# Designed miniproteins, single chains, part 1

Every score and structure here is a prediction.

Each design is a single chain, and the fold is of that chain. pLDDT is the mean over its residues in the fold that is shown.

## One batch from the design tools (miniprotein)

Design m1
Fold by ESMFold2-Fast:
Structure m1 (fold): chain A 55 residues (1-55)
Amino acid sequence: SRAAKVARMRALFEEGHRLAQELLATTDPEKRAELVEKLRKIAEEYSALSQELYA
């Protein structure tokens, strides 16, 4: 449903913010690479949902 997709976008936004804060606090290059990859996947899913709902 549209409501479920909107709720998913909100959850992705909140998780993205959390991971971005963790990335700013992280100095380990392996952990930084992992966080960057997680943020990339979140951005990709958010973009796809945004296109489905608003394009």
Scores: mean pLDDT 87

Design m2
Fold by ESMFold2-Fast:
Structure m2 (fold): chain A 71 residues (1-71)
Amino acid sequence: MEKAKEEIKKLAEEYVAEIRRTAQAGGDVTAVVHEGIRKLTEKGVELGLSEDEARALASEYLSQAIADAQP
């Protein structure tokens, strides 16, 4: 479980940069966020988490990333 959380957090941190870049460029931030949640959820399930747990962690980590990216 801890290994899966660590991997999801690492991927979320990578998507933070993507979200920030998209926001700064005036792109579709919502689309990038949804794609990030999808990919992180898939990775969590791959690593043995339930879909609900993986989605919750993906949403939590990306929500934090979005908050940090706001002006």
Scores: mean pLDDT 77

Design m3
Fold by ESMFold2-Fast:
Structure m3 (fold): chain A 64 residues (1-64)
Amino acid sequence: SAVEELIKKIEESGKKVAPLIAKIFGASSATVEVKLEGNNIVVTVKAGDLTLTSVINVDEYLSS
C-alpha cells in the first residue's frame, strides 16, 4: 500500500542519515523508529539522551 511504501521510505532514509544525526547531537549512535498510529505516521529519532518526534498525517500527505 501507499502507506507502507511511505513508512519504508522514511525508515530507510532515517537509517541512512542516523550516523550523521548522532554526530550532530554528539551521541555515539542514533536510531530512527517509524510506527503507524491510527491515521498518523510517527517518526521518533533518538540520539543519546535526545528524543525528537515528527508526526505525518497520512490522509493529508497521500490525499489532496
Scores: mean pLDDT 78

Design m4
Fold by ESMFold2-Fast:
Structure m4 (fold): chain A 66 residues (1-66)
Amino acid sequence: SSLDENAQISQLIAQAIANRDDPEKYAAYIEQLAELLGISKEEAEALVRKIEAAIAAGRETARAIG
């Protein structure tokens, strides 16, 4: 089910970002994301880092236009 998969992907990414300072939890969420998407752990970590950077850029843009 694509809806359940999309929700789970979003949740795992959010949890990884929230637990970036906890190596064990971060690694567990990255591993789950990699398994769910059928990609490597390195690719899953790169994806999370890109999304984290995009969120940070969005916050800066919101502050500039607000």
Scores: mean pLDDT 80

Design m5
Fold by ESMFold2-Fast:
Structure m5 (fold): chain A 60 residues (1-60)
Amino acid sequence: LSQEEVDELMDRLIRVGLRAAEAGVPAENVIKAVETQLRDFGVPEEAIERAVKRLRERLA
């Protein structure tokens, strides 16, 4: 994956996660689902950590 592909995928999954939280899914379940999907797509752990941090901040 290129850096641009990683960033686009992260933004997409964060957006999906935020929508799920708005629909009433618990924040920790949303975070775990996004983390799992990013890992399944082969996103580097450093990028996954950044995505989880961004998502957690927005769900606070």
Scores: mean pLDDT 80

Design m6
Fold by ESMFold2-Fast:
Structure m6 (fold): chain A 59 residues (1-59)
Amino acid sequence: DIFKKIIEKIEKGEKLDDIQKELESLGLPVDEAQEIVEKLMEYIDKLPEEEQQKIRESA
């Protein structure tokens, strides 16, 4: 369940760029990794403002 693991990493303050790189290292093409990152951005937009700020600061 890759998506759940990625969300946990974001909640812990891991940068989106680092997450994209990890997805690429798992053998995903860059375009597929980018699509997952876009879905994560949509998820982040639904989080409380404090969580969004934490993610922006770590990016």
Scores: mean pLDDT 70

Design m7
Fold by ESMFold2-Fast:
Structure m7 (fold): chain A 61 residues (1-61)
Amino acid sequence: SDPLDYLGWYDKGLELYKQGKLEEAKKYYQKAIDVDPSFEEAKKNLKKVLEELGKLDEAKK
């Protein structure tokens, strides 16, 4: 995969999020942020995914 395409990483994250694949969406948003640390939309969506994963983790405890 091309590490310079932060928008491609972000778009993949959005697709995975729509499919309910939260762990995969997290990884792709993180890749977008790793390429462009100023990309606020990816940071916002990463925070949402982390909050949703935290709720799922609490439900399993």
Scores: mean pLDDT 78

Design m8
Fold by ESMFold2-Fast:
Order: structure tokens, then C-alpha cells, then sequence
Structure m8 (fold): chain A 65 residues (1-65)
């Protein structure tokens, strides 16, 4: 289930999804800050053993939306 969530987040970022869509995919309120989204991305990636460079790339992309 967490692996499915990580792939969904990658897909949404790649497709230029809104912050609200990313928040929903991460299980956060739609009004969550960019920093809250980035922190959740890091937590999820670390939990799944994703490569640190990839985690920071997606966390940065979320902050820029």
C-alpha cells in the first residue's frame, strides 16, 4: 500500500498535478503547506527505502508547486 502511494506521488508530480491533488495522495489536508507536503514525501520515501537522492528530488518538486 505505501509503495502504491509512492508511485502515485511520482506520477502526479510528473503530470504537473496541483498541490491539492498531491495533498490528497499523501493523506494530508488540501490546505497543507508546501513544507508539510515535502516532509511527508521524505517520510514516505525513507519508510520505503527509496534512494535519498530520489527522495530529495521529489520533495523539492513538491515545494516548487
Amino acid sequence: MDGEKWHEVQRLIGEGASREELARALGLPEDSSAEELAERVRELGEKLGVHPESIEEYAQAVREI
Scores: mean pLDDT 79

Design m9
Fold by ESMFold2-Fast:
Structure m9 (fold): chain A 66 residues (1-66)
Amino acid sequence: MVLPAEAARRVGELAREAITAYRNGDQEAVDKALEELRNVLLEAGADQEFADSTVKVVRRAAEEAA
């Protein structure tokens, strides 16, 4: 799937915010960043299955990077 450039940029920003929040132990900030990332994907035309799968991948990557 190809995201619009603006959506791809925002997803990258939110993924970095999630990693930082995980490192700080701020679960509320993690959940907020991941929910916003999911909404960006849906607004860009992603289906729910793709959005949910992407959030799971980002969550796992953030946990492993933290």
Scores: mean pLDDT 79

Design m10
Fold by ESMFold2-Fast:
Structure m10 (fold): chain A 63 residues (1-63)
Amino acid sequence: ASALAARGRALLARAVEAALAGDGETGNKYGSGAYGLFAQAGDEEAARAAAEEVRRALKEGGH
């Protein structure tokens, strides 16, 4: 659980950075990875929060 959650947080950070920079493909790729890791860790709320965070970042960085 802890290791999966830690990897999820690392991927989420990269996803948000990429999405805010306008790189929607990288943002979606890492965002999906983070969601999957949180789901595997059993952190349903963290998975949902990660999906929302990436969605907001994509809207902000999208052109």
Scores: mean pLDDT 80

Design m11
Fold by ESMFold2-Fast:
Structure m11 (fold): chain A 60 residues (1-60)
Amino acid sequence: SLEEVKFRLNLLKIAVSAGEIVFEEAKKRGLEVPESHKAGLEQLKEELKRLEEELRELEE
């Protein structure tokens, strides 16, 4: 449903933002970020893009 897509978009936006903040803090402190975390963040961004496209189709 439209509401489910909007809810998932909000959750993904929060997850992406949190992941980016953690990544930035790690870089500032000279800490290594595991490659798996970077890959996971990229995957979340791709999923967000897909859901945004789906929402645009539903909002027509």
Scores: mean pLDDT 80

Design m12
Fold by ESMFold2-Fast:
Structure m12 (fold): chain A 79 residues (1-79)
Amino acid sequence: SLADLQAETLEKAADQLSGLGPKGKEAAELLRKAADALRAGDEETALEHVGRASDIAAGDPRIQAVLVQQGQQLAQQLE
């Protein structure tokens, strides 16, 4: 389903982020929670977790690059 595709994109981002130190690991945990929420049909909770991960990314260009890359891939899949 589309929700599964979105969740897979978040899980892929989380895997990339988990190697980027403590902030990357925290952002990865939030994206995994967002993926779980999407699979449960809770888009609002998923967006809250993605928003928190984005706030962490604002302080680290490497984390920000991963989120931007995966966000662009997701946006293309939605159209």
Scores: mean pLDDT 79

Design m13
Fold by ESMFold2-Fast:
Structure m13 (fold): chain A 80 residues (1-80)
Amino acid sequence: MPTREQQALAVHRLAEEDPAAWLEFVTAVREGRPVPEAVAARIAELINAYAAEHGIDLRLSPEEAVAALREYLAWVLGLG
């Protein structure tokens, strides 16, 4: 499972490298809508690339990547 620090770094990287995908993700979560599959795949791609660059044994599916970032966003917003 990604740590809070790994989740925070993944969010920062997504916002810097693909701000459009980050905004779509945040908007979908805030509106209680499903995250688009293309956005989920992009999030997984960036998280997995970051993990590989830092020697972290982490490879997430699109569904797992979305779940990890949703959990992080809920924590940041004080929802859990």
Scores: mean pLDDT 75

Design m14
Fold by ESMFold2-Fast:
Structure m14 (fold): chain A 80 residues (1-80)
Amino acid sequence: SRGDARNALMAEALKALGEKDYEKALALLSEVAEPAAVEAFKQAIETAEAEDKYVTFGGVKLHLRAVEIAEKASEIAGAA
């Protein structure tokens, strides 16, 4: 399903972040970051900063660092 595939990509992206492979993490996250989801992510980052909480995306709990990387991936994709 869409959610299962998205969760698998997020897991691979988080693994890449743990391995300090930010280029791979950005590439994987840009596959997941749809325009509508990215707008929700930008709002969620602002809210999460105020609340200091994890953000849930596609059923996966994402740390703020992963959310920031997803936003950066979207900015790059949007600029292209």
Scores: mean pLDDT 54

Design m15
Fold by ESMFold2-Fast:
Structure m15 (fold): chain A 76 residues (1-76)
Amino acid sequence: MEEFIELVRKAVEAIEAGDIESALEYLEKAKELAKDFPRAVELLERAMEAARAGDLETAIRLAEQAGVQAVIEYAA
C-alpha cells in the first residue's frame, strides 16, 4: 500500500510540473499494484486519459480519488 501511495503522489507531482510522460509512467505502475482493486484501477485509467488530453486538474483529482479508493478496497 505504501508503494502505491508513493507512486500516486509522484504522479500528481509530475502532472503539477508538466511532466506528463513521467506522470503516466507512475500512474501505470500504480495501476499494476492496484490491479486487485477494480474501482481504483478505473479511476487511475481515467486519470491517465485526462493527463493525455491535457486536462491536468481532472487528472490530479482522479489520481487522488484513486488513492483514497484503493485504501477503501484494501480495507474491505
Scores: mean pLDDT 82

Design m16
Fold by ESMFold2-Fast:
Structure m16 (fold): chain A 95 residues (1-95)
Amino acid sequence: DENYEKAKEYLKKAQEYIDKYRATKSEEDKEKALEYTKKAAEYLAEAFSDDPEEIKEAQKEGLLAITKGKLEGDVEKGVEEALELLEEASRKVNA
């Protein structure tokens, strides 16, 4: 799946800018990390187009939360926020 491969490429680019931001503390590197994470999430949503809209939105927001956590040096907080978003979306789909 070309969309899945593009998502992986953009996640790799996001990680490169996270690593740069940790060294530089540059707002530009932070913004690029978030931009590439958003692009990765968009391609991932296209790769899994059959998922409910609420789940796709939660996955996108969750990936951004994880990247923000990495940028802030608190990966656990980012992962916890991502899991909470997915749980909320799952309840909406099942309600």
Scores: mean pLDDT 81

Design m17
Fold by ESMFold2-Fast:
Structure m17 (fold): chain A 58 residues (1-58)
Amino acid sequence: MEALLERIRAMGEAAGLTPEQIAALVESARDMLAQGLSEETVLAIAEARIKELQAAAA
């Protein structure tokens, strides 16, 4: 779990997201894992959300 959350933080930082956006992504990932979603699914959702945020800012 913790390694996945750190990976999501690093991806958000590399994408230029704000600390608040990164914190929201990490909390969403934690909630999804608690609901029983796989690490692969959670990572895919985080990647899609990062792309969505970047597209909205363009």
Scores: mean pLDDT 80

Design m18
Fold by ESMFold2-Fast:
Structure m18 (fold): chain A 89 residues (1-89)
Amino acid sequence: AKELLEKALELYDKGLELLEKNTKENREEAEKLFKEAEELFEKLPIEYQAEFLAHLLRKGQELGDLPKKTDEEIEAMKAKLLAAAEKLK
């Protein structure tokens, strides 16, 4: 499970790095990496899905695409999602 999360995060980060280079070839490669990361995400248990989503939110803020939230706010959102999932059992 953890190995799947680490691989999904690595693929996502590589995709973002390629997008910053802003060429057609790099955008196509980034889309492929994002698709692979998304397929791995779907196989993750809910705890690691929450971790992956927290990472996406942090990266979106770094790129200026999302409003700024603190790491504490992101961790609070993650904890809230995990608590909700726990209630569903």
Scores: mean pLDDT 71

Design m19
Fold by ESMFold2-Fast:
Structure m19 (fold): chain A 89 residues (1-89)
Amino acid sequence: MEEFEEKLEEAREKVEEAIRLAMEVLRDESASKEKKLRAIAIVLRSIGLLFELDLLEKSDLSLEEKLERAEELLEEAEELLEEAKELKE
């Protein structure tokens, strides 16, 4: 069960960092409208991922199913964080 909890925590941390970076872009007066629209999309996708992570944690799925879904959500979180980092550059 520890592996599942570790994956959920890592995914949450990556999503929170993606939100932080995207919010910095949204607060940057010099950022283009295109960058701000991408930042808004990242924030919305991040909120959706956090909701999916919460639902997965509370789900009655088997440990195997939970681990598979947690890995998928972690990969999505890693992708969001990479997009947010690129946008911040």
Scores: mean pLDDT 85

Design m20
Fold by ESMFold2-Fast:
Structure m20 (fold): chain A 62 residues (1-62)
Amino acid sequence: MDPKDIIKEHIQKLLEEGKSVKEAIKEAIELAKKLNVDESVIKALEEALETGDLSILLEAFS
């Protein structure tokens, strides 16, 4: 499975489990670093963490 898809599914799972957006994104950043994904994806996750805006991720993951 594409590492970006793994990260998207991980965020979705954490949100479904009742974690906050910021908590889900923090875990996603650590997962992204472990999976050695493109730096642009990591930057988008960090921006989403700072703003709390998940729409930033839609562009990075498309």
Scores: mean pLDDT 76

Design m21
Fold by ESMFold2-Fast:
Structure m21 (fold): chain A 70 residues (1-70)
Amino acid sequence: RKEELLARYAELHERALEILRRLGASDEELAAFRAYAQQELAYLSTQSVEEVEERLRLFEEQVRRLEEEA
């Protein structure tokens, strides 16, 4: 279900924000990332389930690597 994929994407964005904050990202950088996350969610809501699933898979890998680095 597309809603479940979008919800998972939003959760990963929150996770990434938490990690970035811990790594010393500025309030401006965190605000920019939040704005970008909202834009991406709006865009993905117009895409096919297959495209959302592929983007989610890639983003999950990026967040996992970010966690391992921190």
Scores: mean pLDDT 79

Design m22
Fold by ESMFold2-Fast:
Structure m22 (fold): chain A 95 residues (1-95)
Amino acid sequence: MEELIREARRAVNALRYLTERFVETGSERDAERALEAARTLLEYARRLIEAGATEEARRFLEEAIEELERMLEVAPERLQPEIEELIEELRELLE
């Protein structure tokens, strides 16, 4: 459990850092890496929920959604569908 929480936090921190870089630079490489971090977090959140750590999972999911919403505001049209799909998947886990 503690190790899984630690890995999820690492994924959220990576997502936040890469999202900030993408917003500043417009680098699609940073956007792609941010989306990879978000997908990694999605898997960790599923495992946390299965393990009964629903409150921790909710916090990580909420932070990830916030970062993806920031990406979506400045993302080129071609990246928007993928970002929107990830936001939807993360929100479904919050239900």
Scores: mean pLDDT 86

Design m23
Fold by ESMFold2-Fast:
Structure m23 (fold): chain A 55 residues (1-55)
Amino acid sequence: MSAFDALVALLREGAEAGLSTEEVLARLREHAKTSDPAGADLFDAAVRWLEREAA
């Protein structure tokens, strides 16, 4: 699965499961740690976006 497909799946599953913003952020950070540099950049951008929405 591409990093983008993984990101979309994670966000969709989180929303359907009723995960908090903090729980979604934790999952995004975990994926960033295990991804290649391009995937890590994508997940890091998603983390920054979601942190801004939560603030």
Scores: mean pLDDT 74

Design m24
Fold by ESMFold2-Fast:
Structure m24 (fold): chain A 86 residues (1-86)
Amino acid sequence: MKVVLTFRNLTPEQIEELLEYAEELRKRGYDVKVEIEGDTVTITIENVSVAEMIGEALRAIGLGLDGYKVEVRIEGDTLTIEVDLS
């Protein structure tokens, strides 16, 4: 399974925090790809378990409850989560 996390309207500090998060995921043994496009960061995590996928979805939903806009989509074996931090 695959998880794609997209964060938009980021400050430079938030981009640094997401890069640290991506490194923590790599440290835990995940296949992680990071793409930065202006103030948007996309983190792709491959070979995740269902439990790990659910954990990431709950975290992104939690960010939405803190006033951020969150969209969640499931397409085949790919979970896509988009977060707008504006």
Scores: mean pLDDT 74

Design m25
Fold by ESMFold2-Fast:
Structure m25 (fold): chain A 64 residues (1-64)
Amino acid sequence: SARELIEKAKKALENGDYEKAYEFAVQALREAQRRGDTALHREAVELLKEIEKKTGKIPEVDLA
């Protein structure tokens, strides 16, 4: 589920596994967009912004 993807992304981020954190956050974003879940969409976007801040990588997905 999208919520489980958010939790997996957070755990990967805590462990310094930014690649896995990004993968899970992108999957959560896509799932939230399919469902129209605005709360999960915002959480996924914020996780992607945190990953970008820590890695210096520009997100490869549209955050609009």
Scores: mean pLDDT 77

Design m26
Fold by ESMFold2-Fast:
Structure m26 (fold): chain A 69 residues (1-69)
Amino acid sequence: SDAEALARADARAQQLFDMLGATALSAGVEPLQPVHPIRDLADARRAEAELRANFERQQAAIAALEAAR
């Protein structure tokens, strides 16, 4: 159902956000925040895509910092 799909997408977005925060804390960088509330499936998909893009950028920044050390 759409409600179940929304719940799964919301849980996935939250999981990605939690991973992003944990990685940032571990690396000593400021965690990135999602900027949109999740109210429907479209919002959930947007939040998930944004969190994935932010995670990828954060990983690249951490890798660059590690390479410089």
Scores: mean pLDDT 64

Design m27
Fold by ESMFold2-Fast:
Structure m27 (fold): chain A 81 residues (1-81)
Amino acid sequence: MEERALGSAVLQAYKEGGREKAREVAADMRLAFEASKKGLTREEYEALRKEKRDSFQVTDEELERYIKLGEEAEKEWEKAR
């Protein structure tokens, strides 16, 4: 699921580089999922990323939600092992 993958990536970024890195990874992953669903070319994806960079903002609430989703995913994986 897209949200679980996003949460896992954001949590790993948070562990490695804190909130700033987690926020950047969350923004990048959201754009990547959007581009993937639209079947964009690399050039189209770069244009979308540039456009969204100026207006796109991951709020603290969204960031906390993604971190929690990643923590929940890790707990599920630990229980399955």
Scores: mean pLDDT 71

Design m28
Fold by ESMFold2-Fast:
Structure m28 (fold): chain A 75 residues (1-75)
Amino acid sequence: MDELEEALEKLKEELPKVLEEVKKNPELKPGVLKSIEDTLELLKELKKKYPELKEKIEELEKELEKLKKEIESLP
């Protein structure tokens, strides 16, 4: 359980780097958007299995949805 919480926090810390990398390499945009969608689907299943992590997962979902919108708005 603690390892999952640590993984969620590390993923959240990496999100700003993902946005910066896509800005430098627009060719990554389709792959990154797919990865975000796949991750959001996984997080929905994790909330069902680990209700005690719901708040942490929902915060990560908000950050991922924000990242997705920012990437989609890139030229």
Scores: mean pLDDT 80

Design m29
Fold by ESMFold2-Fast:
Structure m29 (fold): chain A 76 residues (1-76)
Amino acid sequence: SAAEEKKKQEELAGLQLTIASMKRMLGITDEQWEALKTPENRQALAERLGIAPETVSKLVETYEAYKKKIEELKKG
């Protein structure tokens, strides 16, 4: 129905806004995201944020899971 389609679009927009807010809060750009695929760059970000490298790895995994979820929703 039209109501179901609208709700799906609102959910997708909400997830996209959540990702944008996370990026802003963490100070991570799309280019920096690609850099975070290496352990050395995760270590550097951990030092910047004052947290453990393992925590950065979990954050990266969480962010990637959210991005994948958005992509799956876009596919219908």
Scores: mean pLDDT 74

Design m30
Fold by ESMFold2-Fast:
Structure m30 (fold): chain A 69 residues (1-69)
Amino acid sequence: APLSDEGVALVLKAVEALGQGDYEKALEYARKALEVDGPESRYALEALGGALKKLGKEEEAEKYWKLAE
């Protein structure tokens, strides 16, 4: 299934937030992208994992990275 324009925009916002060090915002946008497009949104899963790792939640991050494979 194709990713939605909304889901793609949310992934881009999550990646921008990660680059700015706003890990809480990155987590929020990545979660919203997953709610829109589901687990087929590999980039949303990767962004969510990245944000969780930066927030010290490495075990949760590994779960989402495994889903992205």
Scores: mean pLDDT 81

Design m31
Fold by ESMFold2-Fast:
Structure m31 (fold): chain A 90 residues (1-90)
Amino acid sequence: SELVSREIGVILQALGYALEIEKEFPEEAKRVIDLIREYLSETDPEKRIELMRELADFLESIADKAPDPESVRRIAEGLREVAEEMEKKL
């Protein structure tokens, strides 16, 4: 229950970041949104973990485009932490 709450929380934070950069970096914002959409439609637990890690890696790669790069890196770290906890439950 708490893991699910943290999962939804970091996904919403990633979406918020994408919306923040959309006007200046529309292709990067689209990639974040596409990864979130793919994650939400995926039912395979192992593939969901892979998608969450891919989202985290992509966010970290574009963090310097944000007004606050450290905030984006914290979102990426949160995604990795949730992915690690999901993997421990496989």
Scores: mean pLDDT 87

Design m32
Fold by ESMFold2-Fast:
Structure m32 (fold): chain A 105 residues (1-105)
Amino acid sequence: MKEVKSETRTAEVGGRPVTLTATITYNKETGEYDITVAAGAVADSPEEAQTLARGLRDLAEKVAKEIAEKLGMEYEIETRSAVFKDEATGKYIALATVTAKGKKK
């Protein structure tokens, strides 16, 4: 059986307001927690998007670690970030996802 909880947090990266979504999944059969923190932002240039992606990654990692430590977990962190162009708007999208997986100590 899995239990899922989600929370949202607003923060600032590079002077821009961003929303992070943290999803905590607990598997009762294995005792494993999966914490996924995702964030995105829109930029006007690829250079700005790349800077935002790094900032979003660092912020998401901080939030994931904070949640894992509050849960008393031993965990592994996996970090992903991406930048792509939205052809419909001509703007760039920066995404970051950080996952912390593990069990209570």
Scores: mean pLDDT 82

Design m33
Fold by ESMFold2-Fast:
Structure m33 (fold): chain A 61 residues (1-61)
Amino acid sequence: MMLPTLEKLLEEVRNSPLLSEEEKERVIEEAKRLAEEGKEEAAALLVIGALLDAEIRARKA
């Protein structure tokens, strides 16, 4: 199994119905900053965490 690329993960954020526009912008901005510092793995984990958090909030029951 291959981990998704950061670009693919950012696309998932942009298209997520579970995140607000403000949340999408913040997550993308933070991930891009980490990637610019050479911390692409940390950026990917940040995005995955944000997507999972949104799913958990949607499934609050």
Scores: mean pLDDT 77

Design m34
Fold by ESMFold2-Fast:
Structure m34 (fold): chain A 95 residues (1-95)
Amino acid sequence: GLDELLAFLMAHRDVAIALFKKEIESLKKNYPDNPVFQKLRDLYEKLIAALEAGDEEAVRQTLEEIVDFLSELSGRTRAEIVQSLLLKLEAAVAA
């Protein structure tokens, strides 16, 4: 669940920061003028700042906002978004 994703992010903050920075650059390149993806970039930048600060509560709050946003945007459940993010982070750690 969300607590497992949070624990994984906090255990691998450097990898998580690098991953979300790559996501921001991808969104800038592919969707520079899309206001929906501008909101997603802003949320990822907020998450990176919280991770860099080591602020677990700020990471949790921002992660909940990201999961809600991605769930609404994609039509997928919050649980599916959490699982997708966890798998993506696990792949990044393994690389």
Scores: mean pLDDT 88

Design m35
Fold by ESMFold2-Fast:
Structure m35 (fold): chain A 56 residues (1-56)
Amino acid sequence: MDEVYEKLSEEQKKRIEEIKEKAKDPSLTEEEVDKINEELAELVKKIEEEEDLRSK
């Protein structure tokens, strides 16, 4: 489910889309994709922490 994406601000959505587009590049090595995915995961984790605060 893309619940996280739906709850994002316009700025956060744009940033995530940029990272996702980079990760879709088939010319990237597994190491490069992993770095991009870690960057995305860190950003998503911050958003989830904000959502956790609202859930409590």
Scores: mean pLDDT 69

Design m36
Fold by ESMFold2-Fast:
Structure m36 (fold): chain A 59 residues (1-59)
Amino acid sequence: SAQELADQFLEKLDALGEELKEKQNDREALLEEAERLGELSKEIVEKAGLDVRIGELLP
């Protein structure tokens, strides 16, 4: 029946919506982690650079 087909379609849409939400959350988490790693890498490089510079100029 048309009603049964409509119910099945809505069920599939709900499932797809959940899958999309999970994939979006995973993508966002990965992007946030990449940003944090980039920030940490910059901080490490800056600290190392400052330590080397101080050691060279004013030991």
Scores: mean pLDDT 79

Design m37
Fold by ESMFold2-Fast:
Structure m37 (fold): chain A 56 residues (1-56)
Amino acid sequence: SSKEEAERIGRGAVELARALGREDAAARAQTFGDKGVAEGNAELARQGVREAGLPG
């Protein structure tokens, strides 16, 4: 589902950002990911990855 996909994308982006030492990016990815989950919108979670400046 779009909600489950948003959860996976958001979690992965936050984990990647933290692994890179980028707490700013982790916070941004978390915000978009949470909104994507709430709205059932995986594309919003993907937008969070792009807005945070993270790869893919």
Scores: mean pLDDT 82

Design m38
Fold by ESMFold2-Fast:
Structure m38 (fold): chain A 83 residues (1-83)
Amino acid sequence: AAEARARALAAEAAAAFAAGAPLEEVLELDFLALRYALRPLVEEARRRRAERELDPEERRRFRGLELAYALAEGSVAELEAAR
């Protein structure tokens, strides 16, 4: 499950940091953990959007969630490209 994977990646990041791994590798794991944590929320928001029109508050929250998810995905890609 995405939540379990997010926790596993966060634990890997903590272990890598403690072992003196480069900060770029630690940050990549942290951003991957964030991406997995946000995925089920994005999926739920998309499901609600498909089933009915969202009210203005829900639409704003959904936009914020999509932005956070896109940032997490983009951050991982940029860190990988910098290696």
Scores: mean pLDDT 76

